# Ledger of designs, part 46: designed miniproteins, single chains, continued (4)

Each design is a single chain, and the fold is of that chain. pLDDT is the mean over its residues in the fold that is shown.

## One batch from the design tools (miniprotein)

Design m13567
Fold by ESMFold2-Fast:
Structure m13567 (fold): chain A 118 residues (1-118)
Amino acid sequence: IKIIDITDPEFKKITDGKELLDAVIEKYKLDKSKTGLLFLFGEGVGLADSNGNLLLGFGHPDNEELAQVTTRVIIDNGITNIVLLDLGTKSQKEKLKVLEKVLEEAGLEVTFYRVPVG
């Protein structure tokens, strides 16, 4: 698993998730069909495609179950690039750690583009 931290100040000014996703796709010349936007909440996960269609909206108290469901949707949709809204919370950090482990165990080559969002 590869992680790229986006530190460009221009990206911190974008408040719309789809606009942010489109900007990352353009900057890194990503394949739209293989790119998703990931949201990690308290007890939940959301994953949208590059057109803004919600692929997954799922809540579970177990980070392993969240990671397994998220990984399955990533595989089923051929996603290799994930734009992550980085909230900097302890909860999100633990969820991301478990998700990275599950993706690695599944043998997936996924790149995370982390964008700080407050």
Scores: mean pLDDT 82

Design m13568
Fold by ESMFold2-Fast:
Structure m13568 (fold): chain A 80 residues (1-80)
Amino acid sequence: SALSEAVVALFSEATKAPKAALRQTPVGALVRHLFGVEVPELADKRVADLTRADVQRIVAAARAAGVENPLLARLEELAA
């Protein structure tokens, strides 16, 4: 989807990893790496398969954990 590709692009910019690799990456590993939070319901879901609701869950989990990261505002805009 346009949303999942935008999220892939954002994570590629943040990690400097290739978009092709990020599409296949389990989102749980990326979210743990970037924000230090666990989202068990999304652990094995690939970044390319993320829905708007999934992105909103990631942002909510990071905000609830007190994570201060500029990527969260950008993810919120994409999932708005």
Scores: mean pLDDT 84

Design m13569
Fold by ESMFold2-Fast:
Structure m13569 (fold): chain A 74 residues (1-74)
Amino acid sequence: VDEVYQHILDAIDRDPEGVRIELEYDPETGELRITVTEADGTVHVTRLPVDDEGWQEVVERLRDAMARRDALLS
């Protein structure tokens, strides 16, 4: 989780305008798919198995990272 979160923060810091982050949670499999697209079009896909209890904390952390991106674009 921390490694993925740090990767997202690094991508945002590198190019906040060009980076795109997409989150997809599948409750049936308990898997969170994180897609980070950088300004040059490079796509990084990470799959993270999470329990029902943990997925909300992960989503909150990722939403915080996206809010950081939005702040940098302002």
Scores: mean pLDDT 70

Design m13570
Fold by ESMFold2-Fast:
Structure m13570 (fold): chain A 98 residues (1-98)
Amino acid sequence: MKELAEASLRAATEAARRLAEEAEEYAKSPISSVSAAFLLLAALSTVELFKDVADKELVIEAAEAIAEAAKAAIEAGVSPEVAKKILEKAKKLKEEAK
């Protein structure tokens, strides 16, 4: 279980970082914007699923990456209402992991 949790959190962190870098590309169409929202939600759900079994440092890193991606999505106009809720949850996950 721990190995699966660590691999999943690393994947979520990488996906979030790529989305943060490409946020403006996702803003180009409604379909891309919805896809970005689903990716952020999937990454957040992965952190919530494994937060109690993975190392706290990996949970914090994943939550920070998701928060940064959500912030980039808000700034680019990508599903801003959904991204704002994800940002709030990611910040809470980071604080709870300490």
Scores: mean pLDDT 83

Design m13571
Fold by ESMFold2-Fast:
Structure m13571 (fold): chain A 91 residues (1-91)
Amino acid sequence: EEVIKAIDKMALRILIALNAGFTNEELANLFKREADKVLSLVPEELQEEFRKIFDEIIAVLKDPSLTRDQKLQKVQELLLKMKKIAEEYLA
C-alpha cells in the first residue's frame, strides 16, 4: 500500500518535471531522490528488482536521442511494471 502510493507520487513528480522542461540531468537527479524514498519503503526481497528498474528509468531520462514523449512513454511503462511487482507481492 505505502510502496504503491510512493510509486504513484514519484510518477506524478517525474511527469510534472518532464512537462515543465527539466533538463536530462535535472530529471535524473530528481528521479534518484524520489527513488531513494521508494527504496526505503520496499521490502528487502524486491530491492534488487526495483534497483534494476530505477537504473533503466535513469538511462531513459539521460538518453539524448529520445524525445520528451518517448521518455514519458518509456518511464510510464517502467513505473507500471514496478507498481505491478509491488501489487503482486502485496497480494
Scores: mean pLDDT 80

Design m13572
Fold by ESMFold2-Fast:
Structure m13572 (fold): chain A 84 residues (1-84)
Amino acid sequence: MAKVEVTVGETSVTIKGDSSIAKDGGQAAVSAARQLGLDATTTVDLKAGVSTVTLSAPADREELAKLIETNLKILGLKPTITVK
């Protein structure tokens, strides 16, 4: 199972993993934000394995983190989630 590292901030989420994992993780975070009624934009660096998701408004970080974890586990990933 591939590992992915997620840092959930008030207005941003950073996802680190290998190449396609960072991309898929970024999409999972955008989906989670949309489930909370927020708009999100994603910047992906596939070579570095980093996705940065910017939120339209401050989020409930704990609720967002739970939704991201659920979405990543559905993708077969092993998330490590840090909430700031």
Scores: mean pLDDT 81

Design m13573
Fold by ESMFold2-Fast:
Structure m13573 (fold): chain A 100 residues (1-100)
Amino acid sequence: VTREELLKRFLEIIDKYVDPRVPLPVVVAILSGKLTKEQIKELAKEAGLPNFTDEMLDELEERAKKVIEALRKFAESLGLDPEETVKRIVDELAERLELL
């Protein structure tokens, strides 16, 4: 599996579990675990969600857990280290989206 194929499959899994109305940068920020709650809210505002509430963030964090589990299972199915693979692809998506 190429890096681009792996990225494409990861995006398909994200789309399956997360409401498509949520901007991808917000989802990737939550998956990365590198941004604070306030930074995620600021990112959501910049992406067109100015009324992004704590309840919305909590719901997305629960969805993110399901995404991470699905991504880990997918990596395992390819014979890859699930934790390393998920971290690598999430970090690459965060870099491509210019997230802090």
Scores: mean pLDDT 78

Design m13574
Fold by ESMFold2-Fast:
Structure m13574 (fold): chain A 97 residues (1-97)
Amino acid sequence: NLYKKLQEEINKLKKIKFELDVAVAFLRIGKVLGLPREHAIKVLETLLDNLKEIGAPEEIISEVEKILQDVKAGKMTIDQAIERLEELIKKVDEKIK
């Protein structure tokens, strides 16, 4: 049934969007409170684990993995990580619409 499959895909994308929105919120809160980089790393690691459990598309998983690695290496700021996650949220929203 095509309708049931589309509904399941939409629900999965909504779960992915929710996890990305939650991660952005925690990163913004951590920044406002002046929490150390280790907080941002833990938020991104938790996001990655949750996305893998949901079965997010590989392109979304690989982008979050890259963000996590770049933050760990000091190559990406928390602000840049938030911007990249917001770009992913926009792409997911376009697929839901």
Scores: mean pLDDT 86

Design m13575
Fold by ESMFold2-Fast:
Structure m13575 (fold): chain A 87 residues (1-87)
Amino acid sequence: MAEKKEKAFEGINLLYEAARLAPEVRDELMKLAEEIYKAVKNGDFEKAVEIMERAARLVREAAERTGNPKLQEIADEIEKLVEEIKK
């Protein structure tokens, strides 16, 4: 349980990093980070995973639009964290 919580918090930190690199979607990414935090606080890891998957798609779209390879790395890392939480 604690490990899944830590992985979700790593995802939140990655969303804050993506928000710094893609300011045009910052508000949306920060809202998703808050929703992940609330889901984790409630022990709802299924909901946290769903929100993290949506966030990863948004970051990937920003990477495609901006051409910033760091955003692609962040999206890939969030997807890996999602798979670790599902274990």
Scores: mean pLDDT 85

Design m13576
Fold by ESMFold2-Fast:
Structure m13576 (fold): chain A 68 residues (1-68)
Amino acid sequence: SEQEKALQALKAWYESNKSKLSEAAQAAADAMVKAVEDAVKAGLPQEEIERLFREKMREFLLAVQKGA
């Protein structure tokens, strides 16, 4: 599915970039990946998965800004 492809792309990005992230940003990225993965596995509606991803992405971006 498109959600599974997006999740795999997110995981690949994180694996490639985690060494460049602060501990706080890594924790936020881990939480984002886990939340999206759990939602996809639970079969949540696409709009709920997208909303969750947007919320977690905002948290991640804030962690990146604070960790810089």
Scores: mean pLDDT 80

Design m13577
Fold by ESMFold2-Fast:
Structure m13577 (fold): chain A 74 residues (1-74)
Amino acid sequence: SIELTEEQKEELYREILVRYELARLALERGLDVGDSGLKEKARLEAIVKEKGVAQEELDRARAEARELLARYEA
């Protein structure tokens, strides 16, 4: 069995937040994410809502997602 350390749990959650924000931004931009992409976005959204997130952490994830997307569109 895999036992995650507190540090590993925080890192995984940070990745979940960035993935959620990327999926949200892609949909807002009208990118074709397919049915699987819509399901993934809904799943990630549920995880974020259930776990609760500090606004500061969400803002950091949003900034990272925007930077990543901008680099692909620039």
Scores: mean pLDDT 71

Design m13578
Fold by ESMFold2-Fast:
Structure m13578 (fold): chain A 67 residues (1-67)
Amino acid sequence: IEKKVKELLDKYDTDGDGRLSREQLRKVAKELGIPERTVDQFFETYAVDGKISKETAVKELTKILLG
């Protein structure tokens, strides 16, 4: 699960900066079957300067999938 999450985050990190915008994170979540509402709440909680780090996204999305 964690490996798949990381691969999807790498795929949608089009800027190559190790961070994801809300729009990019929604695309990852859609492929993982996570609702947009959950993504929006997650983004509001963990975003720094309008983006979430891949490290934080891997950790928290994996928890959502396993919980």
Scores: mean pLDDT 76

Design m13579
Fold by ESMFold2-Fast:
Structure m13579 (fold): chain A 87 residues (1-87)
Amino acid sequence: SSLYAELEARYQAAVEAGDEEAIREVLEESARLQGLDEEAIAIGREAWEREGLEAGIRAALEAAREKMEALYNEDGEGENARRRALA
């Protein structure tokens, strides 16, 4: 889509300029489009401010992974509860 083309162009321009703030903004917009929630994005931003861009990216991905694992465990607990109700 034109939106993804615009984000790619903005990312390339920010990288070429060495503008870490602009890189962060484009990556956060891309993450939202890919389904990362605002909590994971906020965790990434805090890590970026403390330890730089690579730390921010890792923290956001780790937070998203932990949230996906929690949802998987919640679904597993729901299935176990359903099986217990049928016993």
Scores: mean pLDDT 73

Design m13580
Fold by ESMFold2-Fast:
Structure m13580 (fold): chain A 95 residues (1-95)
Amino acid sequence: SDEELEKKLRELLIDYLAYSVGVGPEKAREIVDEIVKRIKEKFGKSLVEALKEHPDETLRIIAEVLFEHGVPLHHILTILTALKKIVENNFDFSS
């Protein structure tokens, strides 16, 4: 379901930001919440729905939020590349 995909996608983003980028779990949740908030303000949709319907604009918003929170460019590129592959594979997270 889209609700299950939304939870899984948010958890993957939080885990990557918290532990690979190293911002910790509290700041990672704050960043992901800001991403979700801006997407809802722009499209009136969830993160998953926005990635399905407006992939390029949604990825731009994600990149902007990550940049504003001081996430290093190489990590932003890694996140955007992973999200593009997830969208192209119809939200199959097994890759």
Scores: mean pLDDT 86

Design m13581
Fold by ESMFold2-Fast:
Structure m13581 (fold): chain A 94 residues (1-94)
Amino acid sequence: SKEEEYQKKLDEIVSSVPPEEIAKWVEELEDKDAIEFRVSLLIRLGEKAGLSDEEIEELLKIDIEIRTQEHNKEKVLKEVEKLLEEEKEKRKKE
């Protein structure tokens, strides 16, 4: 299924990143709400795993589609887009 393929992809990405880096990011993001936490963590995971910005954006869209009710999808996607821009600025990516 799409969900199984997505989970397998996430597991591969997580396995490619050192556990100590993930633990550090979890600590840095502990004060964020659930959406901000998940989006920021996925961006950092994707970047560390060597994914392009386009691949990270696609990963986030799939994650939101799986975890969001249809009627809330557009609102959550807009919040994700905002967080993507904020994380790009924070990491000094032009």
Scores: mean pLDDT 74

Design m13582
Fold by ESMFold2-Fast:
Structure m13582 (fold): chain A 60 residues (1-60)
Amino acid sequence: SVEDEIEKLKKEFYEEGERLTAQYRAAKAAGDHAGYDAVVEQMKELDEKYRKKIEELKKK
């Protein structure tokens, strides 16, 4: 169902967000400016991807 797909997306979004947060913290601790910037862009892409997928599912 659409509800099951949304719940799966929420779980995947949370898990990927946690992974990126860990990478963000590691890059900051290491002073890795390029790695920090890369993770920030990945976080933005994840947020946009999640919003678009939720929107598409609601159209079903």
Scores: mean pLDDT 82

Design m13583
Fold by ESMFold2-Fast:
Structure m13583 (fold): chain A 106 residues (1-106)
Amino acid sequence: VKEKLKTFFQSSEGLLYSKEIVIASVKKNTNSKLYGKHDDDDLMPEVEAIVNLDPSKVQDPTTKNLVIAIKNGDVDGAIKIVESLKPYLQDETYEKLVKTLQSFKS
């Protein structure tokens, strides 16, 4: 379980989803230093923190909680974080991501 979650977010596909999650999280968190930012230079450090499993480099609180969940192999926690971002994610991205994360519980 733990290895599947880490492997996914460290994959090329997981990197694309990490970028979408960071964009959605920044839209949600109006008090974040990253609020209103969508440029790669501003958001890439958050995406890199997901890939490197380093929550200490994350400025956005939702992204930080996701990195902690991934690092701990907390699939249920990761799903809840993604569900909290549903209004800020494209429906297709949300459905595919949640389905992928749910498959790691098997």
Scores: mean pLDDT 76

Design m13584
Fold by ESMFold2-Fast:
Structure m13584 (fold): chain A 95 residues (1-95)
Amino acid sequence: DFPSLTTLKPEDITKILKVYAKMPLPLRVLLLQELPKLPVDTVIAFLTALANEPEIAKELFKDVPKKVIEETFKKLKEKNNPELNRVLDTIEKLL
């Protein structure tokens, strides 16, 4: 069960992201693979917080296989949500 980020304050989301960025690679890969399965509002909150924290985003995605990132982003874009697509484009530019 992935915790809902939509009920959290932005500062608390940032604290959670710092913890996730320090996780071992297998857990970071699992986190990214779970993103397309989460409610769209939860994903937008998570990715918006990452887009505002470029250094945390870089650490979270560090050593993650390019194929995993590409497959996750493809599945997220298939949701056809304009806000989600905007934040994904921002994160892709950070990587």
Scores: mean pLDDT 80

Design m13585
Fold by ESMFold2-Fast:
Structure m13585 (fold): chain A 100 residues (1-100)
Amino acid sequence: SKEEEEKLKKEIEDAFKNTPDVAERFYEIGKVIGKEVAKRGAKNEKEALPLFLQLFYKYALDYVKKYTEVPDHPFALFYLPEPIRLAVEEGFVEGFKEEL
């Protein structure tokens, strides 16, 4: 719903603004998206991945572009600098597991 989309946007923005370390900011963004993916019914990380990529592209890519150049496409996560990519992926896994 529109209310759920606005809540997700706010949680991602708050993660970005309130964390002083860049890698920790992207870990927290990954964690927010991981929890959202679990709430939408993904049973495991492999089922979660397509939805995670969609949500990351829609809500998080603009925050990455503030720090580094990345392709503007749904698979941009795989082209991120390794420290940022690993932080996002670790956050995603942790957030996904915490919600299940």
Scores: mean pLDDT 81

Design m13586
Fold by ESMFold2-Fast:
Structure m13586 (fold): chain A 70 residues (1-70)
Amino acid sequence: GAAAEAAGKKALDAAQQSVDNALASAKKRGVAATGTVEQLGPTKAKATVTADGKTVVATYENGELVSLEV
């Protein structure tokens, strides 16, 4: 339904913004970085950023951070 679609977009937008911010920060520091966003469910998304041999995985639900692995 429209409510689930809106929640899914909010989670994806939060994950994408996290990736974009991390990549912009890395670029300013001259560090090579890659990032991906994956939809895990109707209201859940995952952001993965790899920079300088380190990988960070952030999971968002309803646009809020629910898990962070570094």
Scores: mean pLDDT 80

Design m13587
Fold by ESMFold2-Fast:
Structure m13587 (fold): chain A 75 residues (1-75)
Amino acid sequence: MRRPLSPEEAQRLLEVAEELAKKAIEDYKNGNKSRAASHLTALGILAIGADIEGNEEVAQKIRELYEKAVKEMEK
């Protein structure tokens, strides 16, 4: 059965997701496109993992971070 995250675990996951999104944008703008892609992939995996474990609200926030990062990179 899906395991819900504790408030501390949810906060840590969101902090990691925010850092990955920030690094993806920064790496892309600095010409490190392969590193940017790696950070985006990690973000996507975190969103899927959160969703599978039943943390829909956390997964949704991570997906929003992913979408914002992609939009910033596509400029």
Scores: mean pLDDT 80

Design m13588
Fold by ESMFold2-Fast:
Structure m13588 (fold): chain A 54 residues (1-54)
Amino acid sequence: EFEELAKKIYDELKKKAEGAGTGWTLRGILSSDKEEFEKLMEEDKKRAEELAKQ
């Protein structure tokens, strides 16, 4: 249940970030740092899930 909500919110946030040209996920991929990439993804999902609950 929360997994679906968190994913939808995360996708929306990613879409807006692409419009602004930021893209935290893109920076993680470009650096080729798996740990950095996973950390950013987890942080974003956790925030999205908290917002969905509240």
Scores: mean pLDDT 59

Design m13589
Fold by ESMFold2-Fast:
Structure m13589 (fold): chain A 72 residues (1-72)
Amino acid sequence: GEAEAKKLAEEGEKAKAAGDYVTAAEKYIQAAEASKDPKERAEYYGKAVEAYNKAGKAQEAMEVMLKAAEDQ
């Protein structure tokens, strides 16, 4: 639900602040999947892509971009 999505996004922000961009990306993906709002889902997938790119995980970032496109 929305409350779960927000909690997962907050966990992602904490991981990002700690420099753990892989965990941040995983939490943002989980937040997107927990949200039913298409706009919030797109925003969380975008944050996951940015986090994977900061982690140097270009392949994983691309996979999230494709998943977000299918979600439309």
Scores: mean pLDDT 85

Design m13590
Fold by ESMFold2-Fast:
Structure m13590 (fold): chain A 81 residues (1-81)
Amino acid sequence: NPKLLELDKELVEAARPVAEAADAGDLAAAQAALAAFKEFAEKKKKEIEEDKSLSEEEKELALLMIERALELAEGQLARVA
């Protein structure tokens, strides 16, 4: 699953600013980083849905990975909210 491994790496990198801002206790930075991450996630959901090289099972898994990453990022913001 090279595309799913790539997605995992991209989600980790895109979510990093949220975790860094949360660790710093910077609510404004964490909110801005989360907003950027939500935009990234929405774009990735569209790319996954439109990707004809992925099976339906791989698409379902990819969408679950994106949703899980969003939940974790929102949880990071809750640490400073």
Scores: mean pLDDT 84

Design m13591
Fold by ESMFold2-Fast:
Structure m13591 (fold): chain A 88 residues (1-88)
Amino acid sequence: SKNKKIVDLALKQLMEMLDLDEDGFQTMLKLMGRHFGKEELYQELLEAIKNGDVERAKKILEKLSREHGDQFSSLMLKLIDEAEKKID
């Protein structure tokens, strides 16, 4: 789907910027979940990303960025917005 392509493009760009593979990305989300005491929310984010649920992913990322100062979530939001503009 278009939404899946948006999420996949944003994820690919994020992983390239952070020099992460898929396993490294999943590990980072788990560690961040533990660090912020929000393991369930970061797991929900990973599921939204895997399912291509752009709207749900954006809502979770906005919450993590705003409430916890998560620079990773801020970067991912920016990349999703850029991917939405590139994918027709």
Scores: mean pLDDT 80

Design m13592
Fold by ESMFold2-Fast:
Structure m13592 (fold): chain A 59 residues (1-59)
Amino acid sequence: SSARQQALDLFGQYYPQVTTEAGKQGLLKEAGRIHDARNDEEVEQAKKRLEEVAERELA
């Protein structure tokens, strides 16, 4: 789906920029949730958490 693809594309943009182990694990956890999401609502929830991890780590 386009929503899942967009969320995973964001993971791909953020992951190489994050240097901490905690940040990497946080992004991987949300990427797993995006992958396993059953509907677009679950994708958007995981994407929001992914963006929150990235904002904290890359600020």
Scores: mean pLDDT 85

Design m13593
Fold by ESMFold2-Fast:
Structure m13593 (fold): chain A 65 residues (1-65)
Amino acid sequence: SRLEELRERLQEEIERDGHGKGVVRVEGDKATVRLDSPSATAYTGAAIRLIGVTIEMGASLVIEE
């Protein structure tokens, strides 16, 4: 499903940094992501990729600390 695809793609981008951990919640077209233990560089990279995925899929994104 589109909702499941969105969740999986966001999780992949979080984990891409090799040390990234996070929780993804998807409700309709809104994704909420919490990133755990980011370095400044890893956080910025992940945030940009997450924004890119949500724009591509037409979803809203909230990143929580």
Scores: mean pLDDT 75

Design m13594
Fold by ESMFold2-Fast:
Structure m13594 (fold): chain A 66 residues (1-66)
Amino acid sequence: MDEEAKKALEKGLEGIKKLGEASGASEEDVRRAIETLKEGAKKAKDAEGVEKAGALASIQLGEAGT
């Protein structure tokens, strides 16, 4: 994974944690969203794909937590 993909993953992980805290989502819901992001990032292996995986994980957490 290149440096830009790593930064996108780090940003996505921070976003999921912040969204989970803000929405009062359960620790399990946050963990599932993080796993979705990690799996998407692992398959994509580029920054654009990781960003899309982060968006999907955020939507998943939003639907579960709100």
Scores: mean pLDDT 74

Design m13595
Fold by ESMFold2-Fast:
Structure m13595 (fold): chain A 75 residues (1-75)
Amino acid sequence: MVRLEVRGRDGRVTTFELDSEAVTPKQALDMALAAGLSVEQAIGLALRVMGLELDGKSMSAEEVRREIEELMAKE
């Protein structure tokens, strides 16, 4: 189990408990929405995670968190 915290734009912290270091598309979606990303951006991130899984790869919780931070910075 991996526990991580996602901080939103309002300073609100949401805690996520993951069964593994590999993030599922659903978990990536939930993390992005908790961070305050748009539904479109959250879906885009979830689809990226799904695409990696289809290629036999995965995104770590840290990689997903960084992608969220980059998307928030570009808004």
Scores: mean pLDDT 77

Design m13596
Fold by ESMFold2-Fast:
Structure m13596 (fold): chain A 83 residues (1-83)
Amino acid sequence: EERRREEARRLAEERKRELREEAERYLERAEREEDPEKRRRHLARAIAAELEAVAVEIALEAAERGERVWGSEFEEELAELMR
């Protein structure tokens, strides 16, 4: 079962990396955007991606306890890997 936990952690780390890259991409777009409304939208997406990355970590910890926090599809995938 340790191998399954390692796979789940690897999946979570890859997901966090993707979300972190997405957040950085939107932050760069916001920095270059002169339209305040469009800049705000880019910042909102960057913040959403950062929050989702934090949620991935929380979901992994919950899955290790056999729990779900939000009941997301990703949480179900993590729980399935932990069985």
Scores: mean pLDDT 79

Design m13597
Fold by ESMFold2-Fast:
Structure m13597 (fold): chain A 85 residues (1-85)
Amino acid sequence: MSPEGKELLEKVRELASILAGLEEKNASEEDITEARIELHKYIEKALEADVPYEEIVKAVEEGKENVPKDSIEELKKRLEELKKK
């Protein structure tokens, strides 16, 4: 797997974790939707970078299993930092 593909998988995993945390904490529908949109964008980028679909699925599953203890505001800050390009 390319270095770029590995970086994209790490971002997919982190975004899936953020989404799971927001859902667990009953964040607003708008915040959850924004996190889903960003996760979808990074999944698409990973597919375009020739990352195997099974590795993308695994990264999403691993991210969702690792639900963060962060507050909603901390999760939103992490989401904005991932959008920072």
Scores: mean pLDDT 83

Design m13598
Fold by ESMFold2-Fast:
Structure m13598 (fold): chain A 64 residues (1-64)
Amino acid sequence: MDEIAQKIMSLPDDEKGKALQEALRKAPVSQRPDLLGRVLSLAPADRREALKRAAMPVFQSLTD
């Protein structure tokens, strides 16, 4: 998981949201919160809200 989170954070800002969504969809359901948490832990505080918002559609679809 750390390698995936680091790869996402190495991308340009305009690509991070899409890459995060794709990585979350490919990850097992049980591992998705951990992957999001690792990405957020690598992100500066001002970027965390944008990344969390990009991830929300994947989690909303899961809870419906």
Scores: mean pLDDT 75

Design m13599
Fold by ESMFold2-Fast:
Structure m13599 (fold): chain A 90 residues (1-90)
Amino acid sequence: MAKKLADEIGEIFSKLSEQGKGAEAAAKIGEGIYNSPEASDKAKEYGKKARELGLEGKEIEAGQYLALAIQEAVENNEVGALKAALDALK
């Protein structure tokens, strides 16, 4: 489940990045993880940084922290955090 959610997030993020919306998408996904009560402190920290950098338009840096947040959530099987991230893209 967690890997499938991460793959879906990555696919949607890739499509939004191609449309010039990568920074905005990273901010939304990062906020979803940061606000998830199921996310670990480390996943929340990475999500918060992705949100802040995405809001500043720093797509590459925001994307790097987003990847770290998603990787942490996958390794810890944080399905609720990954679902919150996916829902933030809708």
Scores: mean pLDDT 85

Design m13600
Fold by ESMFold2-Fast:
Structure m13600 (fold): chain A 56 residues (1-56)
Amino acid sequence: GPAREAELERIKARGLAAIEELRSVTVGRAAIHEMEKLGASPEMLAELRAALERLE
């Protein structure tokens, strides 16, 4: 529902910011796990996974 979709977007945004600004693999991984628990689609997870891969 809309509330879950909003929460998934907030978690994704926090995870992406942590990866892109702080280079934090730990926070990025935590965001992926939290989104998976909320039933995130593979497409939503792909953005975070791609960002983690860019950290080398």
Scores: mean pLDDT 79

Design m13601
Fold by ESMFold2-Fast:
Structure m13601 (fold): chain A 84 residues (1-84)
Amino acid sequence: SKEEALKRLEEIEQRFIDTYEEAKKKVTTEEQLKKFEEILNKALSRLTELSKKFYENLDDEEKVKKILEEMEEVVREFEEETSK
């Protein structure tokens, strides 16, 4: 349903925010900040495009599911890159 899709999107967005906040706490040098900003900007760019596609395709259950799966993958990659 649209409500379930919107709930899943909210959970993905919250997971990204939580990951961002935890990763930001680990940034103590200017070099680390630059690397963090590069990783963050890449993830934000991809999530912004996918979020737009999500709202444009909200009536297509299969497309919405694939978009949400891609968004979850972006968050997983962001978690992995910021954990190192």
Scores: mean pLDDT 87

